# Designed miniproteins, single chains: the designs that were tried, part 99

Each design is a single chain, and the fold is of that chain. pLDDT is the mean over its residues in the fold that is shown.

## One batch from the design tools (miniprotein)

Design m3660
Fold by ESMFold2-Fast:
Structure m3660 (fold): chain A 117 residues (1-117)
Amino acid sequence: MAERLRQLKARAEELKAKFDQYKDTNREEAVKIARELFDVMLELATLIYLAAQEFGDEELKQRALDLIRKIVELQNEFDEAVKNNDWEKFDEIYEKLKQVYDELLALADEVIARLES
Protein backbone atom coordinates (compact mmCIF):
# COMPACT_ATOMS: atom_id res chain seq x y z
CA MET A 1 0.00 0.00 0.00
CA ALA A 2 2.71 2.58 0.92
CA GLU A 3 4.46 2.13 -2.49
CA ARG A 4 1.13 2.52 -4.38
CA LEU A 5 0.31 5.69 -2.37
CA ARG A 6 3.77 7.09 -3.25
CA GLN A 7 3.25 6.26 -6.95
CA LEU A 8 -0.19 7.94 -7.01
CA LYS A 9 1.15 10.98 -5.10
CA ALA A 10 4.04 11.34 -7.62
CA ARG A 11 1.56 11.03 -10.53
CA ALA A 12 -0.76 13.64 -8.96
CA GLU A 13 2.22 16.03 -8.52
CA GLU A 14 3.24 15.53 -12.19
CA LEU A 15 -0.33 16.09 -13.44
CA LYS A 16 -0.84 19.17 -11.20
CA ALA A 17 2.39 20.75 -12.54
CA LYS A 18 1.25 20.09 -16.16
CA PHE A 19 -2.25 21.46 -15.41
CA ASP A 20 -0.72 24.66 -13.96
CA GLN A 21 1.49 24.97 -17.09
CA TYR A 22 -1.38 24.56 -19.61
CA LYS A 23 -4.30 26.16 -17.68
CA ASP A 24 -3.89 29.63 -19.25
CA THR A 25 -2.08 28.67 -22.52
CA ASN A 26 -3.91 25.55 -23.81
CA ARG A 27 -7.41 24.97 -22.42
CA GLU A 28 -7.98 21.73 -24.40
CA GLU A 29 -4.81 20.12 -22.99
CA ALA A 30 -5.54 21.51 -19.48
CA VAL A 31 -9.00 19.83 -19.55
CA LYS A 32 -7.48 16.43 -20.48
CA ILE A 33 -4.82 16.73 -17.74
CA ALA A 34 -7.39 17.87 -15.13
CA ARG A 35 -9.63 14.84 -15.82
CA GLU A 36 -6.68 12.46 -15.29
CA LEU A 37 -5.70 14.44 -12.15
CA PHE A 38 -9.24 14.02 -10.70
CA ASP A 39 -9.08 10.24 -11.36
CA VAL A 40 -5.65 9.95 -9.65
CA MET A 41 -6.78 12.12 -6.70
CA LEU A 42 -9.90 9.98 -6.24
CA GLU A 43 -7.84 6.73 -6.30
CA LEU A 44 -5.36 8.26 -3.79
CA ALA A 45 -8.19 9.35 -1.43
CA THR A 46 -9.81 5.88 -1.74
CA LEU A 47 -6.53 4.14 -0.78
CA ILE A 48 -6.22 6.49 2.23
CA TYR A 49 -9.76 5.42 3.23
CA LEU A 50 -8.77 1.74 2.96
CA ALA A 51 -5.62 2.36 5.07
CA ALA A 52 -7.78 4.16 7.69
CA GLN A 53 -10.10 1.11 7.76
CA GLU A 54 -7.08 -1.19 8.42
CA PHE A 55 -5.86 1.18 11.20
CA GLY A 56 -9.35 1.26 12.79
CA ASP A 57 -9.02 5.08 12.70
CA GLU A 58 -12.53 6.60 12.46
CA GLU A 59 -11.22 10.21 12.31
CA LEU A 60 -8.88 9.36 9.40
CA LYS A 61 -11.78 7.50 7.65
CA GLN A 62 -13.95 10.62 7.98
CA ARG A 63 -11.14 12.86 6.64
CA ALA A 64 -10.71 10.54 3.63
CA LEU A 65 -14.50 10.44 2.98
CA ASP A 66 -14.66 14.26 3.15
CA LEU A 67 -11.86 14.46 0.54
CA ILE A 68 -13.60 11.87 -1.71
CA ARG A 69 -16.80 13.97 -1.52
CA LYS A 70 -14.93 17.22 -2.32
CA ILE A 71 -13.08 15.61 -5.27
CA VAL A 72 -16.34 14.19 -6.75
CA GLU A 73 -18.15 17.55 -6.30
CA LEU A 74 -15.28 19.46 -7.99
CA GLN A 75 -15.08 16.90 -10.84
CA ASN A 76 -18.83 17.33 -11.50
CA GLU A 77 -18.56 21.17 -11.38
CA PHE A 78 -15.51 20.99 -13.68
CA ASP A 79 -17.33 18.80 -16.26
CA GLU A 80 -20.32 21.23 -16.30
CA ALA A 81 -18.05 24.30 -16.63
CA VAL A 82 -16.18 22.69 -19.58
CA LYS A 83 -19.48 21.59 -21.22
CA ASN A 84 -20.83 25.18 -20.98
CA ASN A 85 -17.51 26.88 -22.00
CA ASP A 86 -17.69 28.71 -18.63
CA TRP A 87 -14.03 29.67 -18.22
CA GLU A 88 -14.74 32.02 -15.29
CA LYS A 89 -16.23 29.04 -13.40
CA PHE A 90 -13.24 26.92 -14.58
CA ASP A 91 -10.86 29.42 -12.89
CA GLU A 92 -12.98 29.35 -9.68
CA ILE A 93 -12.87 25.51 -9.69
CA TYR A 94 -9.07 25.65 -10.15
CA GLU A 95 -8.70 27.61 -6.87
CA LYS A 96 -10.86 25.03 -5.02
CA LEU A 97 -8.88 22.21 -6.67
CA LYS A 98 -5.59 23.68 -5.34
CA GLN A 99 -6.97 23.59 -1.76
CA VAL A 100 -8.30 20.01 -2.04
CA TYR A 101 -5.06 18.88 -3.77
CA ASP A 102 -2.87 20.32 -0.96
CA GLU A 103 -5.09 18.73 1.74
CA LEU A 104 -5.03 15.35 -0.07
CA LEU A 105 -1.21 15.30 -0.47
CA ALA A 106 -0.67 16.26 3.19
CA LEU A 107 -3.00 13.41 4.26
CA ALA A 108 -1.22 10.98 1.88
CA ASP A 109 2.16 11.89 3.48
CA GLU A 110 0.68 11.27 6.98
CA VAL A 111 -0.67 7.85 5.93
CA ILE A 112 2.56 6.81 4.11
CA ALA A 113 4.61 7.70 7.23
CA ARG A 114 2.23 5.65 9.42
CA LEU A 115 2.33 2.62 7.06
CA GLU A 116 6.18 2.66 7.10
CA SER A 117 6.47 2.84 10.90
Scores: mean pLDDT 86

Design m3662
Fold by ESMFold2-Fast:
Structure m3662 (fold): chain A 80 residues (1-80)
Amino acid sequence: VTDAEVERGIGDLYLAIGNWAYEQGDYEGAAKFYEKAAEHYVRAGDLDGSREAFRNAAEAYEKAGNTEKAEHYRQKADDL
């Protein structure tokens, strides 16, 4: 197991937790877990994973009514 494999695994775990929070209607919590997933995917060198996680964070923030953070994370995904 490499550091990159560990980071990707942690990213997958945060993504799963974020998806669960989203299904419970905790959109702000889901967004924060998606942010953590994206950070770990970046450390793993998984740009596709990080891009998806940032897009998920943006959608979750939009549903939470936080338009400013939603735009911020859409831009982060687009800039990858």
Scores: mean pLDDT 87

Design m3663
Fold by ESMFold2-Fast:
Structure m3663 (fold): chain A 64 residues (1-64)
Amino acid sequence: MSQNEIAEEIAKETGLSLGTAKRIVSFVQSHRVITTEDVEALARKLGVSVETAVRAIAIARKKL
């Protein structure tokens, strides 16, 4: 799947905007290891819940 298709799936499954979903896909691609602290920092930066960030990251990793 293309990065754009993965972002669209994240937006659909989580209710996030396509722009926010694209930022999560980019984050996952630029980070080989993602820690709990990284997820919490990303959630805070994007203004979303940690639970939503975890789910979005999981979708991105599964589809990449």
Scores: mean pLDDT 81

Design m3664
Fold by ESMFold2-Fast:
Structure m3664 (fold): chain A 61 residues (1-61)
Amino acid sequence: MELYQAVKDVEGPDGVVLSLKKGEIVEVLKRYPDGNLLVRSLTTGKEGLVGEDFLEKVGES
């Protein structure tokens, strides 16, 4: 399982971008060649697109 953490609060246009709070953990589902990731929030269970620049890779032990 590949986990990332939001490095800051993320807000985006409705319907495409997943809004995240700083520190929220997401699972990467798919990578796009434009630098966007399809992710699932482990907090809310919602899926959406997030730019990779807003995320820091973390792992669960």
Scores: mean pLDDT 74

Design m3665
Fold by ESMFold2-Fast:
Structure m3665 (fold): chain A 79 residues (1-79)
Amino acid sequence: MARELAEEALRLAREAIRLALTDPERALELLARADELLKRAVELFLEEGKEEEAKRALGEAVELLEAGREALERALAAL
C-alpha cells in the first residue's frame, strides 16, 4: 500500500509537469494530489519502520514535485 501510494504520487507529479504549460490549473490539482499521496505513503513507511524506503520515496518524489512546482510557477507567471 505505501509503495503503491508513492508510485501513484510520482505518476501524478510527472503528469503535472507535462501539463504545466498547457493546462496549469489541472497541473496544480494533480500536484496537490501527488503531495497528499506522498505524505500518506511516507507516514505509512515510517509507521512500519521502513525508514530507508520512506527516505527513498521522499527523495525521488521531492525532486519530481519540486520540478513540477517550478514548471507550474513559470507557466502561471507567463499568464
Scores: mean pLDDT 77

Design m3666
Fold by ESMFold2-Fast:
Structure m3666 (fold): chain A 63 residues (1-63)
Amino acid sequence: SMAEELLRQALEAARRGDLARARELLEKAKDSIPEHQYEGALKALEQGPAAAEAALADLLRSL
């Protein structure tokens, strides 16, 4: 799906340390993600690349 593609790209951005790009891609996918999972991923982005990578990978697996 489009959301899975966006989240895959966000995960790659987080792996590169590009948290701004990861956030943009996550925002584009927000309407396809349960609110609590979206909020969790946003919080992980604030904690750094490793936390963002883990949260985005978990989110992608849950879809």
Scores: mean pLDDT 85

Design m3667
Fold by ESMFold2-Fast:
Structure m3667 (fold): chain A 57 residues (1-57)
Amino acid sequence: LAEAAKKAIIEYAKKHGTEEQVKKAEELAEKGAKALEEGDYGKALELGRKAKEAADA
């Protein structure tokens, strides 16, 4: 389940940016997936938003 959220963020970054931005989004997405695994939904949402911002910035 956390894997699906991670993939969605990475796919979004791939559509928008260069390999550099994909790397940043991937790192943030992995941290978000870990937060989801631990049941920390607040952290997972925050990290997901940061990953999207990284892809757009």
Scores: mean pLDDT 72

Design m3668
Fold by ESMFold2-Fast:
Structure m3668 (fold): chain A 66 residues (1-66)
Amino acid sequence: MRLRVTHTGDVTSFTGLVLRLIGDPNVEVELDGPRTLVVTHHGDDAAYEALVAELRAEPYVEVEEV
């Protein structure tokens, strides 16, 4: 599954988000712009749904399934 993730907050919060995503062994992160990431998930559906819920709960984060 792939997600487009856009962060509209400060640089520190964006950097923290990127580091958390890179730390997930089921996740591949690609920069698609200065504040936009493409996230590819290689885990099961339950882990993917948990990641989507976590991202949607983050302030200043917009998540789009692609």
Scores: mean pLDDT 82

Design m3669
Fold by ESMFold2-Fast:
Structure m3669 (fold): chain A 62 residues (1-62)
Amino acid sequence: APLPSDEELQAVLYIMKGAAYESAGDWKEAAEAYRRAAELFRRAGREELAEAAEEKAREAAA
């Protein structure tokens, strides 16, 4: 199977970072991490994953 792109791997790391910020109560930082992940998923052509990351960012910012 082909390896994930660099953009996909970076996006996953930002999702993990966002989840860590949520656990710490750092909601602003969590939202920023999720937005970065969404951008990276879009660059990788993974629109559904980008939309999911944007939803996470919106929820963290609320």
Scores: mean pLDDT 81

Design m3670
Fold by ESMFold2-Fast:
Structure m3670 (fold): chain A 86 residues (1-86)
Amino acid sequence: MTAELVVEGANEGAALAAIGGAIDAELAGGELESRVEGSRATATVRGADERGIEAVRRAAQGLADGGGSLEVRREGDTLRFTVRVP
């Protein structure tokens, strides 16, 4: 399964770094890819197991708890977490 975290808003570089650190710290396996497209930062974990998915979910929730909003969608084998920060 693929887990994807999308962060929309100002200061995507800092948000992306925090996401990458959190995911890397918790994954024993799987492949992490990150990219920045304008005002959007995306972190994608391919081959995510339940721990990998929970790591992405916790990172998304942490960002949302900072004053943003969180939306979760499933599209086939991909779980997408979208965080919009103010």
Scores: mean pLDDT 73

Design m3671
Fold by ESMFold2-Fast:
Structure m3671 (fold): chain A 79 residues (1-79)
Amino acid sequence: SEEEVIELAKTDPQKAAARLAAHTILAIGYEEEYRRTGDPELLKQALEEYKVAIKGAEALGIDSTVFKKRAKELEEKLK
């Protein structure tokens, strides 16, 4: 969850970075599957993964601009 990644960034930044990478990979994977299937539920899952990645990046002091831009694009597609 977003809160778990934020707490992990305080206690174990290395593991938080690994979690950030994992959530980013999942978000991309859900988007790729959406391109194949057209299932809007996959975009919702991708958006949730990007939200975790944004919070993880911010907690680690990493630029979250790309994640925020992509999250906005997905939110617009889900309207």
Scores: mean pLDDT 85

Design m3672
Fold by ESMFold2-Fast:
Structure m3672 (fold): chain A 62 residues (1-62)
Amino acid sequence: MLKRLVVPASMYAEALELVEAAGGRLVSRNQLTAEFLVPESKAQEVLDRLREYDPSTELLDA
């Protein structure tokens, strides 16, 4: 199963690198947020890492 990550646009570069390393991909980006799909098995690790930078990062069902 895939999970959706929503991150602030300011964290886009860091989020993209972590998501791609986890086998995920970019879905959408605007001036405020970027959304990614990540394998469920890696989603929590990516979320926890990104929340070290910004706790507003969210993990949703895809």
Scores: mean pLDDT 82

Design m3673
Fold by ESMFold2-Fast:
Formats: C-alpha cells, structure tokens, sequence
Structure m3673 (fold): chain A 68 residues (1-68)
C-alpha cells in the first residue's frame, strides 16, 4: 500500500469514527457540517485529491444520517 493510500484510509476511518461519536453525543447537524468542512480543508492541505476528500465527507455525512 502506498503512503498516500495509507493516509486516505486513515483519514476515512477517522472521519467515520468522529461523526459516529458526534451522533452518539447528540451533536446538532449544523455543528457536524462545520466539523466536516474543517476535515475537508485539513485533508486537502495534506495533499489528498479533492475527489477522494469529497467521497470521504459524503460517506461520513451518510453515516451520521443513518446513526441518528
């Protein structure tokens, strides 16, 4: 696995765990969206391709919606 693939996998896992933690703690959707925006900017700054970042954010948002 390349260093980039490993980074993408770690960020995807982190985003999913983070939104599920927010769902369990009844964090409002508006704050979750702000957190996802911050994660998006962080991932882009770390050199993850925009398309991969958008997929990770979309997956995380979907996981949150299913958990609440």
Amino acid sequence: MSPRERLIRRERGFALRFVLWMARNNVPREKVEKALEALREDMLSRGIPEEEVEEIVREAREAYEKAV
Scores: mean pLDDT 83

Design m3674
Fold by ESMFold2-Fast:
Structure m3674 (fold): chain A 74 residues (1-74)
Amino acid sequence: SKEETIKKVEELTKEKVEELEEKDPQVAARVRIAGDWIIKELRELPEDAPLPSLESVEKFLDLLESSARAWLAA
């Protein structure tokens, strides 16, 4: 369900943030913000919309980390 997917995104985002927080707190903060944006987007989807797979969610979190690192390096 959409709600289960949102919960997984929240959980994976939290785990990613906790992992990064000790090494790169600034990257961790950006990943958390980006994760919140994805959750907002998912909440706005119609109930019958196709949902991302767990693998896709993990890939998105990796992209969020990469994006945050690039933004902070600029």
Scores: mean pLDDT 78

Design m3675
Fold by ESMFold2-Fast:
Structure m3675 (fold): chain A 71 residues (1-71)
Amino acid sequence: SEIEELEKEIRELARELGMSEEEIEELLKAARQGDADRVDRLLVRAYLRSQDAEKTARLGELAKRLMELTK
């Protein structure tokens, strides 16, 4: 499904950004619940750890898409 493919892409990109498995599950849960503030806080952590603005922006786009599809 589109949601399953999107969640896989989010997991792969989040791992590249140095997010732990616990943080990735928190991100996916926050996105599925439409908790934009929590998603933003997790993305800020990912950016500060990786210093990769381009990948962090892409992860943010994917998380927003997941929020829209699960609403």
Scores: mean pLDDT 87

Design m3676
Fold by ESMFold2-Fast:
Structure m3676 (fold): chain A 65 residues (1-65)
Amino acid sequence: MLIIIAEAIEDYEAKKKDEISLKKGDIVEITKILSAEWVEATNLKTGEKGIVPTKVLEVKEVILK
């Protein structure tokens, strides 16, 4: 199982129902890489799960299990 931990480097406002909003500094777990531009992630602060643009994320850690 691949787990990628990333930090939101800017605020992001969800534009569609499948997207989640992020605040700068939120830590997310990336569960699926959908494309170069989009990932499925869980916000570890809120527990909210959905898709976010990769451009607002900075990868901090990659964990292989």
Scores: mean pLDDT 82

Design m3677
Fold by ESMFold2-Fast:
Structure m3677 (fold): chain A 115 residues (1-115)
Amino acid sequence: MELPKDPSKASSILTGQHMLAMSKMLEGDYKGAIEILKQARDSAKKAGDKLSEGSSLSMLANVYKKQGKIDEAIKLAQESVAIYQAAVDKDPSASGQAALAQAQANLDKLQKEKS
């Protein structure tokens, strides 16, 4: 799905996709949640929206964790951290820094749960 060139509208669509994915997770439809989040990730990547790409990856990691797929969750969490770090390095923002810190904390927790 191609995001609108208007950043406000693109953000609203991505937020809607994230909310729909959360609804699917609550219903136990992890496969549906993964499909929506992969579409959100790919759309954000195509648009160059690193913050939304990182957010989609973090939510994907959480879905894989709920499925008990800890290795896949760790890999996605590592990708999320790398994307948020790149975003913060290029354009430091409070929201980007907060997202990076949360992604790093989630990765650390996942790595400890694997031990």
Scores: mean pLDDT 81

Design m3678
Fold by ESMFold2-Fast:
Structure m3678 (fold): chain A 114 residues (1-114)
Amino acid sequence: MALEKAMRELLKFLVENKDKLSEDEFYEKLSEKVTEIAKKYNLSVEEARFLAHIVVALLKADKDNSGKVSIEELKKTMEEMGITLSDEELALIKKIMDLDGDGYLDYKEFAKLK
């Protein structure tokens, strides 16, 4: 699935850059990377924005820097960003990222998938 591949590259970007860039520099570079990935995988503007919001929410929700964020923490963080997820969007996030089915997103581990 194109969204799954796009999400893997964006999570790799998050893992490689979150500790190296300031918040403002990270958002600038994330915007550039999202544009690149959207072209590479032929994503709609809505799909690209959806993936970008997930990356930002993961960055904000991972307060202990464990690389693991629960689906509930992700949802709460996105709501704090003014983004309300539909049940369909939550199901899509789970399908793309919840590899273990345990309700946790291990984005550092997901980013390492080839």
Scores: mean pLDDT 76

Design m3679
Fold by ESMFold2-Fast:
Structure m3679 (fold): chain A 114 residues (1-114)
Amino acid sequence: SKKEEAKEYYKKGIELRRQGKYEEAVKYYDKAIELDPENGMAWFNRGLAYFNLKKYEEAIEYLEKAAELDDGLRSRSYALMSEAYKKLGKTEKAQEYDEKAKLFNETLYNLTKS
């Protein structure tokens, strides 16, 4: 039931984000994460919402958590972290995370060729 309740809060967050209501979306992602803290996609969408609110340091924290929880989110999380670091003027970190995003995307691609 907690995971089902978490999914409902997550869906509400997605709906609000689609409407551009990022502050309200965050409140629902927070509730989803409280009930299911291992949902990497909820952490990713929380980070994305904070990015759209121009809260880049918090966005980076939440995207890092998403990448930690879900290997399938690593490339997307690192790419968005790179963009957040660019917004903060941290050029060296932006380049580092852009390279990490590409590396994880290439690693997944190469596994299908062996």
Scores: mean pLDDT 86

Design m3680
Fold by ESMFold2-Fast:
Structure m3680 (fold): chain A 74 residues (1-74)
Amino acid sequence: MKKKLIEEGKKLKEEGKKAKEEGDFLTALKKYNEASKLYKQAGDFESAKKLEEEADKLGEEHVEEIIAQLRAQS
């Protein structure tokens, strides 16, 4: 079970990285947060923390784009 959670987390991390490269920062944040949650469920708190730090940095650097995308959802 935990191995499958880690594999799913890795997939979400890759999807987040691709979204970031495409300038879709809101999707990148969502994917990184989902991956972090899966890593925490698997007991991999170190990988989860690293993703949370990357998500925080992304959010700070691209706050305007993220806010615009969030408003589009509301």
Scores: mean pLDDT 81

Design m3681
Fold by ESMFold2-Fast:
Structure m3681 (fold): chain A 62 residues (1-62)
Amino acid sequence: VEAAEAIRAGDYERAYELALEALKAGNWEYEGSLANALRALQDLPPAEVLARVDALKAEIEK
């Protein structure tokens, strides 16, 4: 919720931070917010953003 609010405010760095903390805590509901934040910050095509989100999930699940 807070990550989504940061995205609406245009604060993509804050949204990324909040989504990453939620993922580390095992709260995967923020996965979409993380993908949107990465797309805005990195100017990446959607397929590459999804790949980066998947890589982060794999790293956290180790």
Scores: mean pLDDT 63

Design m3682
Fold by ESMFold2-Fast:
Structure m3682 (fold): chain A 81 residues (1-81)
Amino acid sequence: MEELIKKAKEYEKLADQAVRNGDYETAAEFYEKAGDLYEKAGLWSQAANAYRGAATAYRMAGDNEKVEEFEKKAQQALEKA
């Protein structure tokens, strides 16, 4: 599980960097990867936060379908926490 958590944190850093650069689509993809890894590690609260990051980044990118998808993923992760 250590490897999954380490990789998830690396993706969160990359996502934050992409947000600062205005690359919201790339940021959303990195937040999604982090959320998926946190889910696999059983860290549901961290997964929910990462998926909310993806939803926000997709909102900034103008992808409303993806916003709804990742808001749903975040809620589902929170229900498991």
Scores: mean pLDDT 86

Design m3683
Fold by ESMFold2-Fast:
Structure m3683 (fold): chain A 111 residues (1-111)
Amino acid sequence: HMKTVVTATIKDVEAEGDIEVRVAVTNHSDKPAKVKVTAKVLNEKGEIVDEAERELEVSGGQDTALATLTLKAKGKSTIEVRVEADDNYISATAVDVTTGKVAEVKRELVE
């Protein structure tokens, strides 16, 4: 019955060119979840340099789905990942595989 929004922020990413972000989404409800994953690369000025979106379905019962997003970085960057699911309770984590940086995660439940 609740909408879940998870924001995962990866800071201090220093790269030129392609970076790979892995997002793990776990569904804590008993029914399947349709999940939207949006990732944005922000430069030192807070400007969006690149953006990617992916939709995935995660089975219920503590199942975990993985999404891999390829983004372009240009110098020192922050990656913001937003994970949204309607009518399901989810958690999410994100890792920049290219630099090894792990996200700081914030979860919000909305009716």
Scores: mean pLDDT 82

Design m3684
Fold by ESMFold2-Fast:
Structure m3684 (fold): chain A 61 residues (1-61)
Amino acid sequence: SPFVERLKKEGKKVLTDEELQALAKEMGISVEELRRLLEMLGIDPEKVTIEDAEKIFDLIA
C-alpha cells in the first residue's frame, strides 16, 4: 500500500484518527468497517501500528 509505505518512511509508530480514516478510504471501506476488522483481528482500534496496517493489507490483498 502506498499509504502504509509513506507512513513507514515518515517513521510513524501509531496511526492517528485521520490516518485511520485515510487507510479505510484506500481500502474502499468505512472507518466503522475498518474498526470492526481491527477488533476481529485482536487489534486495538485506538492504537493501530504501522505493522497492524501492513498485516491488514496482507490479509485483504
Scores: mean pLDDT 76

Design m3685
Fold by ESMFold2-Fast:
Structure m3685 (fold): chain A 85 residues (1-85)
Amino acid sequence: SAEIEELLEKAREALKQGDAYKAAEYAYEAAKLAFREDDIEAMEEAVELLEEALRLAKEQGEDTLEIEIRLGLALIMLGVLKLKK
């Protein structure tokens, strides 16, 4: 999906800019679309970007709770997709 690819690119760009929250926001939006489209590869990429966003937020001393929740939900969605295929 072009929309998923755009969201993943926006997440990567946010990471380059040092914006952990925007990166997590875009990556999680991509994860929701990947789940709807049964796209395991896009979901794995979204999870990796959420993990990078969490790492960046920790390094910056930011509150991690919202990113941790989003990562947890994305990991559950990935697990469901892998069980279906």
Scores: mean pLDDT 90

Design m3686
Fold by ESMFold2-Fast:
Structure m3686 (fold): chain A 72 residues (1-72)
Amino acid sequence: PVLTFDKETAAEKLVEVAKKLGQPLDIISLDRREVILTNFDLSTKENAEEAVKKLLDAGVKDGDRLEVRPHR
């Protein structure tokens, strides 16, 4: 699934996606065509909040498109 990033709601959205897809997951920036997070567990709000922090540290901004997919 593709998500539009919003830092205020991103953690909640990631947890809901993780419930549907299972774990572990990869997060890819579609605008930058690069993998931002790989082999990441998003099953808890704490882990999802950590992922959001890492996305922000990597330069992801509100409105950016992210693909969340199962790690293979």
Scores: mean pLDDT 80

Design m3688
Fold by ESMFold2-Fast:
Structure m3688 (fold): chain A 75 residues (1-75)
Amino acid sequence: IEELLEKAKEAAEKGDIETAVKLLEEAARQAERQGLLPFAQVLREEARYLKENKKSPEEVVKIVEGLLQLYRLQS
């Protein structure tokens, strides 16, 4: 999960929001497999939000950083 979120941040920093979203969706699937159901839901909602709303790379980086922090609090 953490590695997928770090890769999502790197993609967002490069302006590749589509790849960042795909990595968040993969992180959500892995979180669900690990039984982190509330976190998986947060990841899915953020991925959906980014797909429906055009956000700057800087804004996407901040979102992914928040998700990384949230994951570390659950580990």
Scores: mean pLDDT 82

Design m3689
Fold by ESMFold2-Fast:
Structure m3689 (fold): chain A 108 residues (1-108)
Amino acid sequence: IEELKKKAEEAEKKGDYLEAGYYYTQVGVILYKKGDYKEAIEYYKKAAEYYEKVDKKEAANAYYLLGEAYYKAKDYKEAIKAYEKALELEPENLLAKKNLEEAKKKLE
């Protein structure tokens, strides 16, 4: 995981936003799978920010993953915002749409 963080930081310094987004996403996925949802959130945020500069589809995916991490952390309000952003970028993402409605029900 430290090697992936280093690669992300090196890509960031070079302005390789696509590569930076890719490595930050991989760090986030590893942390998410370990149940470290708060740390995963930080890396998915970085990935989404960098992808927004260069790749709309990858940005949508990063926001979807960010929403999932917020949902697992029980930050339902932030999960809703992330899923809405994913759908703004990719309106036909059925998983984001379904998970958005589930997150909204948690805020009843």
Scores: mean pLDDT 84

Design m3690
Fold by ESMFold2-Fast:
Structure m3690 (fold): chain A 68 residues (1-68)
Amino acid sequence: SPITKEFEKKMEEIKKMDPKKGIEAVNKLSEELERLYVEHRDDPEVVRTILEVSGKLSELLKELEDKL
């Protein structure tokens, strides 16, 4: 889906950042994802995609925090 591709691309760029900047970027992506959830909450396929991406963002955040 377009959402998956866009967020995966942004997450790959975040992995290349220093951890402090990466955490700030993850927080901004989480805000974007929350807006998408509100906009598409009645679309089960989009909601499933958002939940999958949210899980990946949580994993990335943990990896970045462990590098601090």
Scores: mean pLDDT 84

Design m3691
Fold by ESMFold2-Fast:
Structure m3691 (fold): chain A 66 residues (1-66)
Amino acid sequence: MKTPLMRELIEVETRLALTRMELSILLLEGIKTPEEAQEVARLEAEIERLEREAKRLREEVERARR
């Protein structure tokens, strides 16, 4: 049975993976406009936020196991 914490962790990790893919695509195509540069900065900030959230949730899941 997946706990609410495990479901939230999976959701956050999925969003993180999708956001990393979006950033990779933009970087691969090359930053050509100021708007694209702003989008890269937004995606990098979102990735950092999601990584912190995923770490917090992983620690909570590990504590719940013990």
Scores: mean pLDDT 80

Design m3692
Fold by ESMFold2-Fast:
Structure m3692 (fold): chain A 56 residues (1-56)
Amino acid sequence: MLKEKLRELAAQAEKEGSSSGVSDAQIDALAAALAGEGEEKLKKLLEELKKALALE
């Protein structure tokens, strides 16, 4: 359910031309981490996002 909601939000943003620059793979990974409550997975994903945003 959560995964579907995240994909729907991303698709809507892309349709409106307000793409966040997030890929389907990243959304799937984020949804899986949230649904699985894997704190370690979530932490790794956040670090990867920081690098992608050039914050690290």
Scores: mean pLDDT 59

Design m3693
Fold by ESMFold2-Fast:
Structure m3693 (fold): chain A 89 residues (1-89)
Amino acid sequence: MEEAREAIELAKRARELALEAIKLGSKGKNKKAINKGIAAALKASGAEFLAEYAIKTGDKKMGREALKVAKDALELAEEALKEAKKAGG
């Protein structure tokens, strides 16, 4: 299950970046960064669940879906971190 394993790795990275964005956003009082970080963390958790389920059942389609969600979560986490680093919060 190559896609499912990749999804788990990307989801873990997305969660780390999302938590960093939430922490920086909290210090900078940037609600937009905090909200995006929370959304990214939730998507990452969903991707990890789908990937684990795909591995458990051998569902290659679910593994591909998990990878797509994990990539979306990573992109959103990167957006949240950019927002947290902006001047003014």
Scores: mean pLDDT 84

Design m3694
Fold by ESMFold2-Fast:
Structure m3694 (fold): chain A 76 residues (1-76)
Amino acid sequence: SHGSNQQQIDAGKQLLAQGLYALAIKAYEEVLEDPNASLEEKAEAYRGLGEVYEKLGKYDEAKKYYDKADEILSKL
């Protein structure tokens, strides 16, 4: 779907690029909380959260989110 979840993912990527990490986290979390989000959209949101936490130096949290994204993508 080219709908609201893809727009939130794109917004999260832009916010991350601007260093607005708290807003990027919120954008990605909104995708994960949406029951209409596809598995592909959820995997992208988890990957985005991994990138945010990596930039924050929170490597254990980043790994958890990357692992969640990989688990979803491995089943597609």
Scores: mean pLDDT 87

Design m3695
Fold by ESMFold2-Fast:
Structure m3695 (fold): chain A 67 residues (1-67)
Amino acid sequence: SRREEALKEAERLLEEGRVKEAHAVIEEEYRTLPAEERPEFYREAGEIYEKHGDLKGAEYYYRLAAA
């Protein structure tokens, strides 16, 4: 799915240290998602950022998922 592909692309960009580009990929996919899918997508983004040591990015997305 586009959601899964966006998360994989963001993870690849984080592996390359391209944090701003990873944010852009997450935000572009978020804009295309139905409202009911958005909290879960942000939670998944937070998990990817946390896995790659970007704790500020992880906290940012976890807060958005909880809103």
Scores: mean pLDDT 84

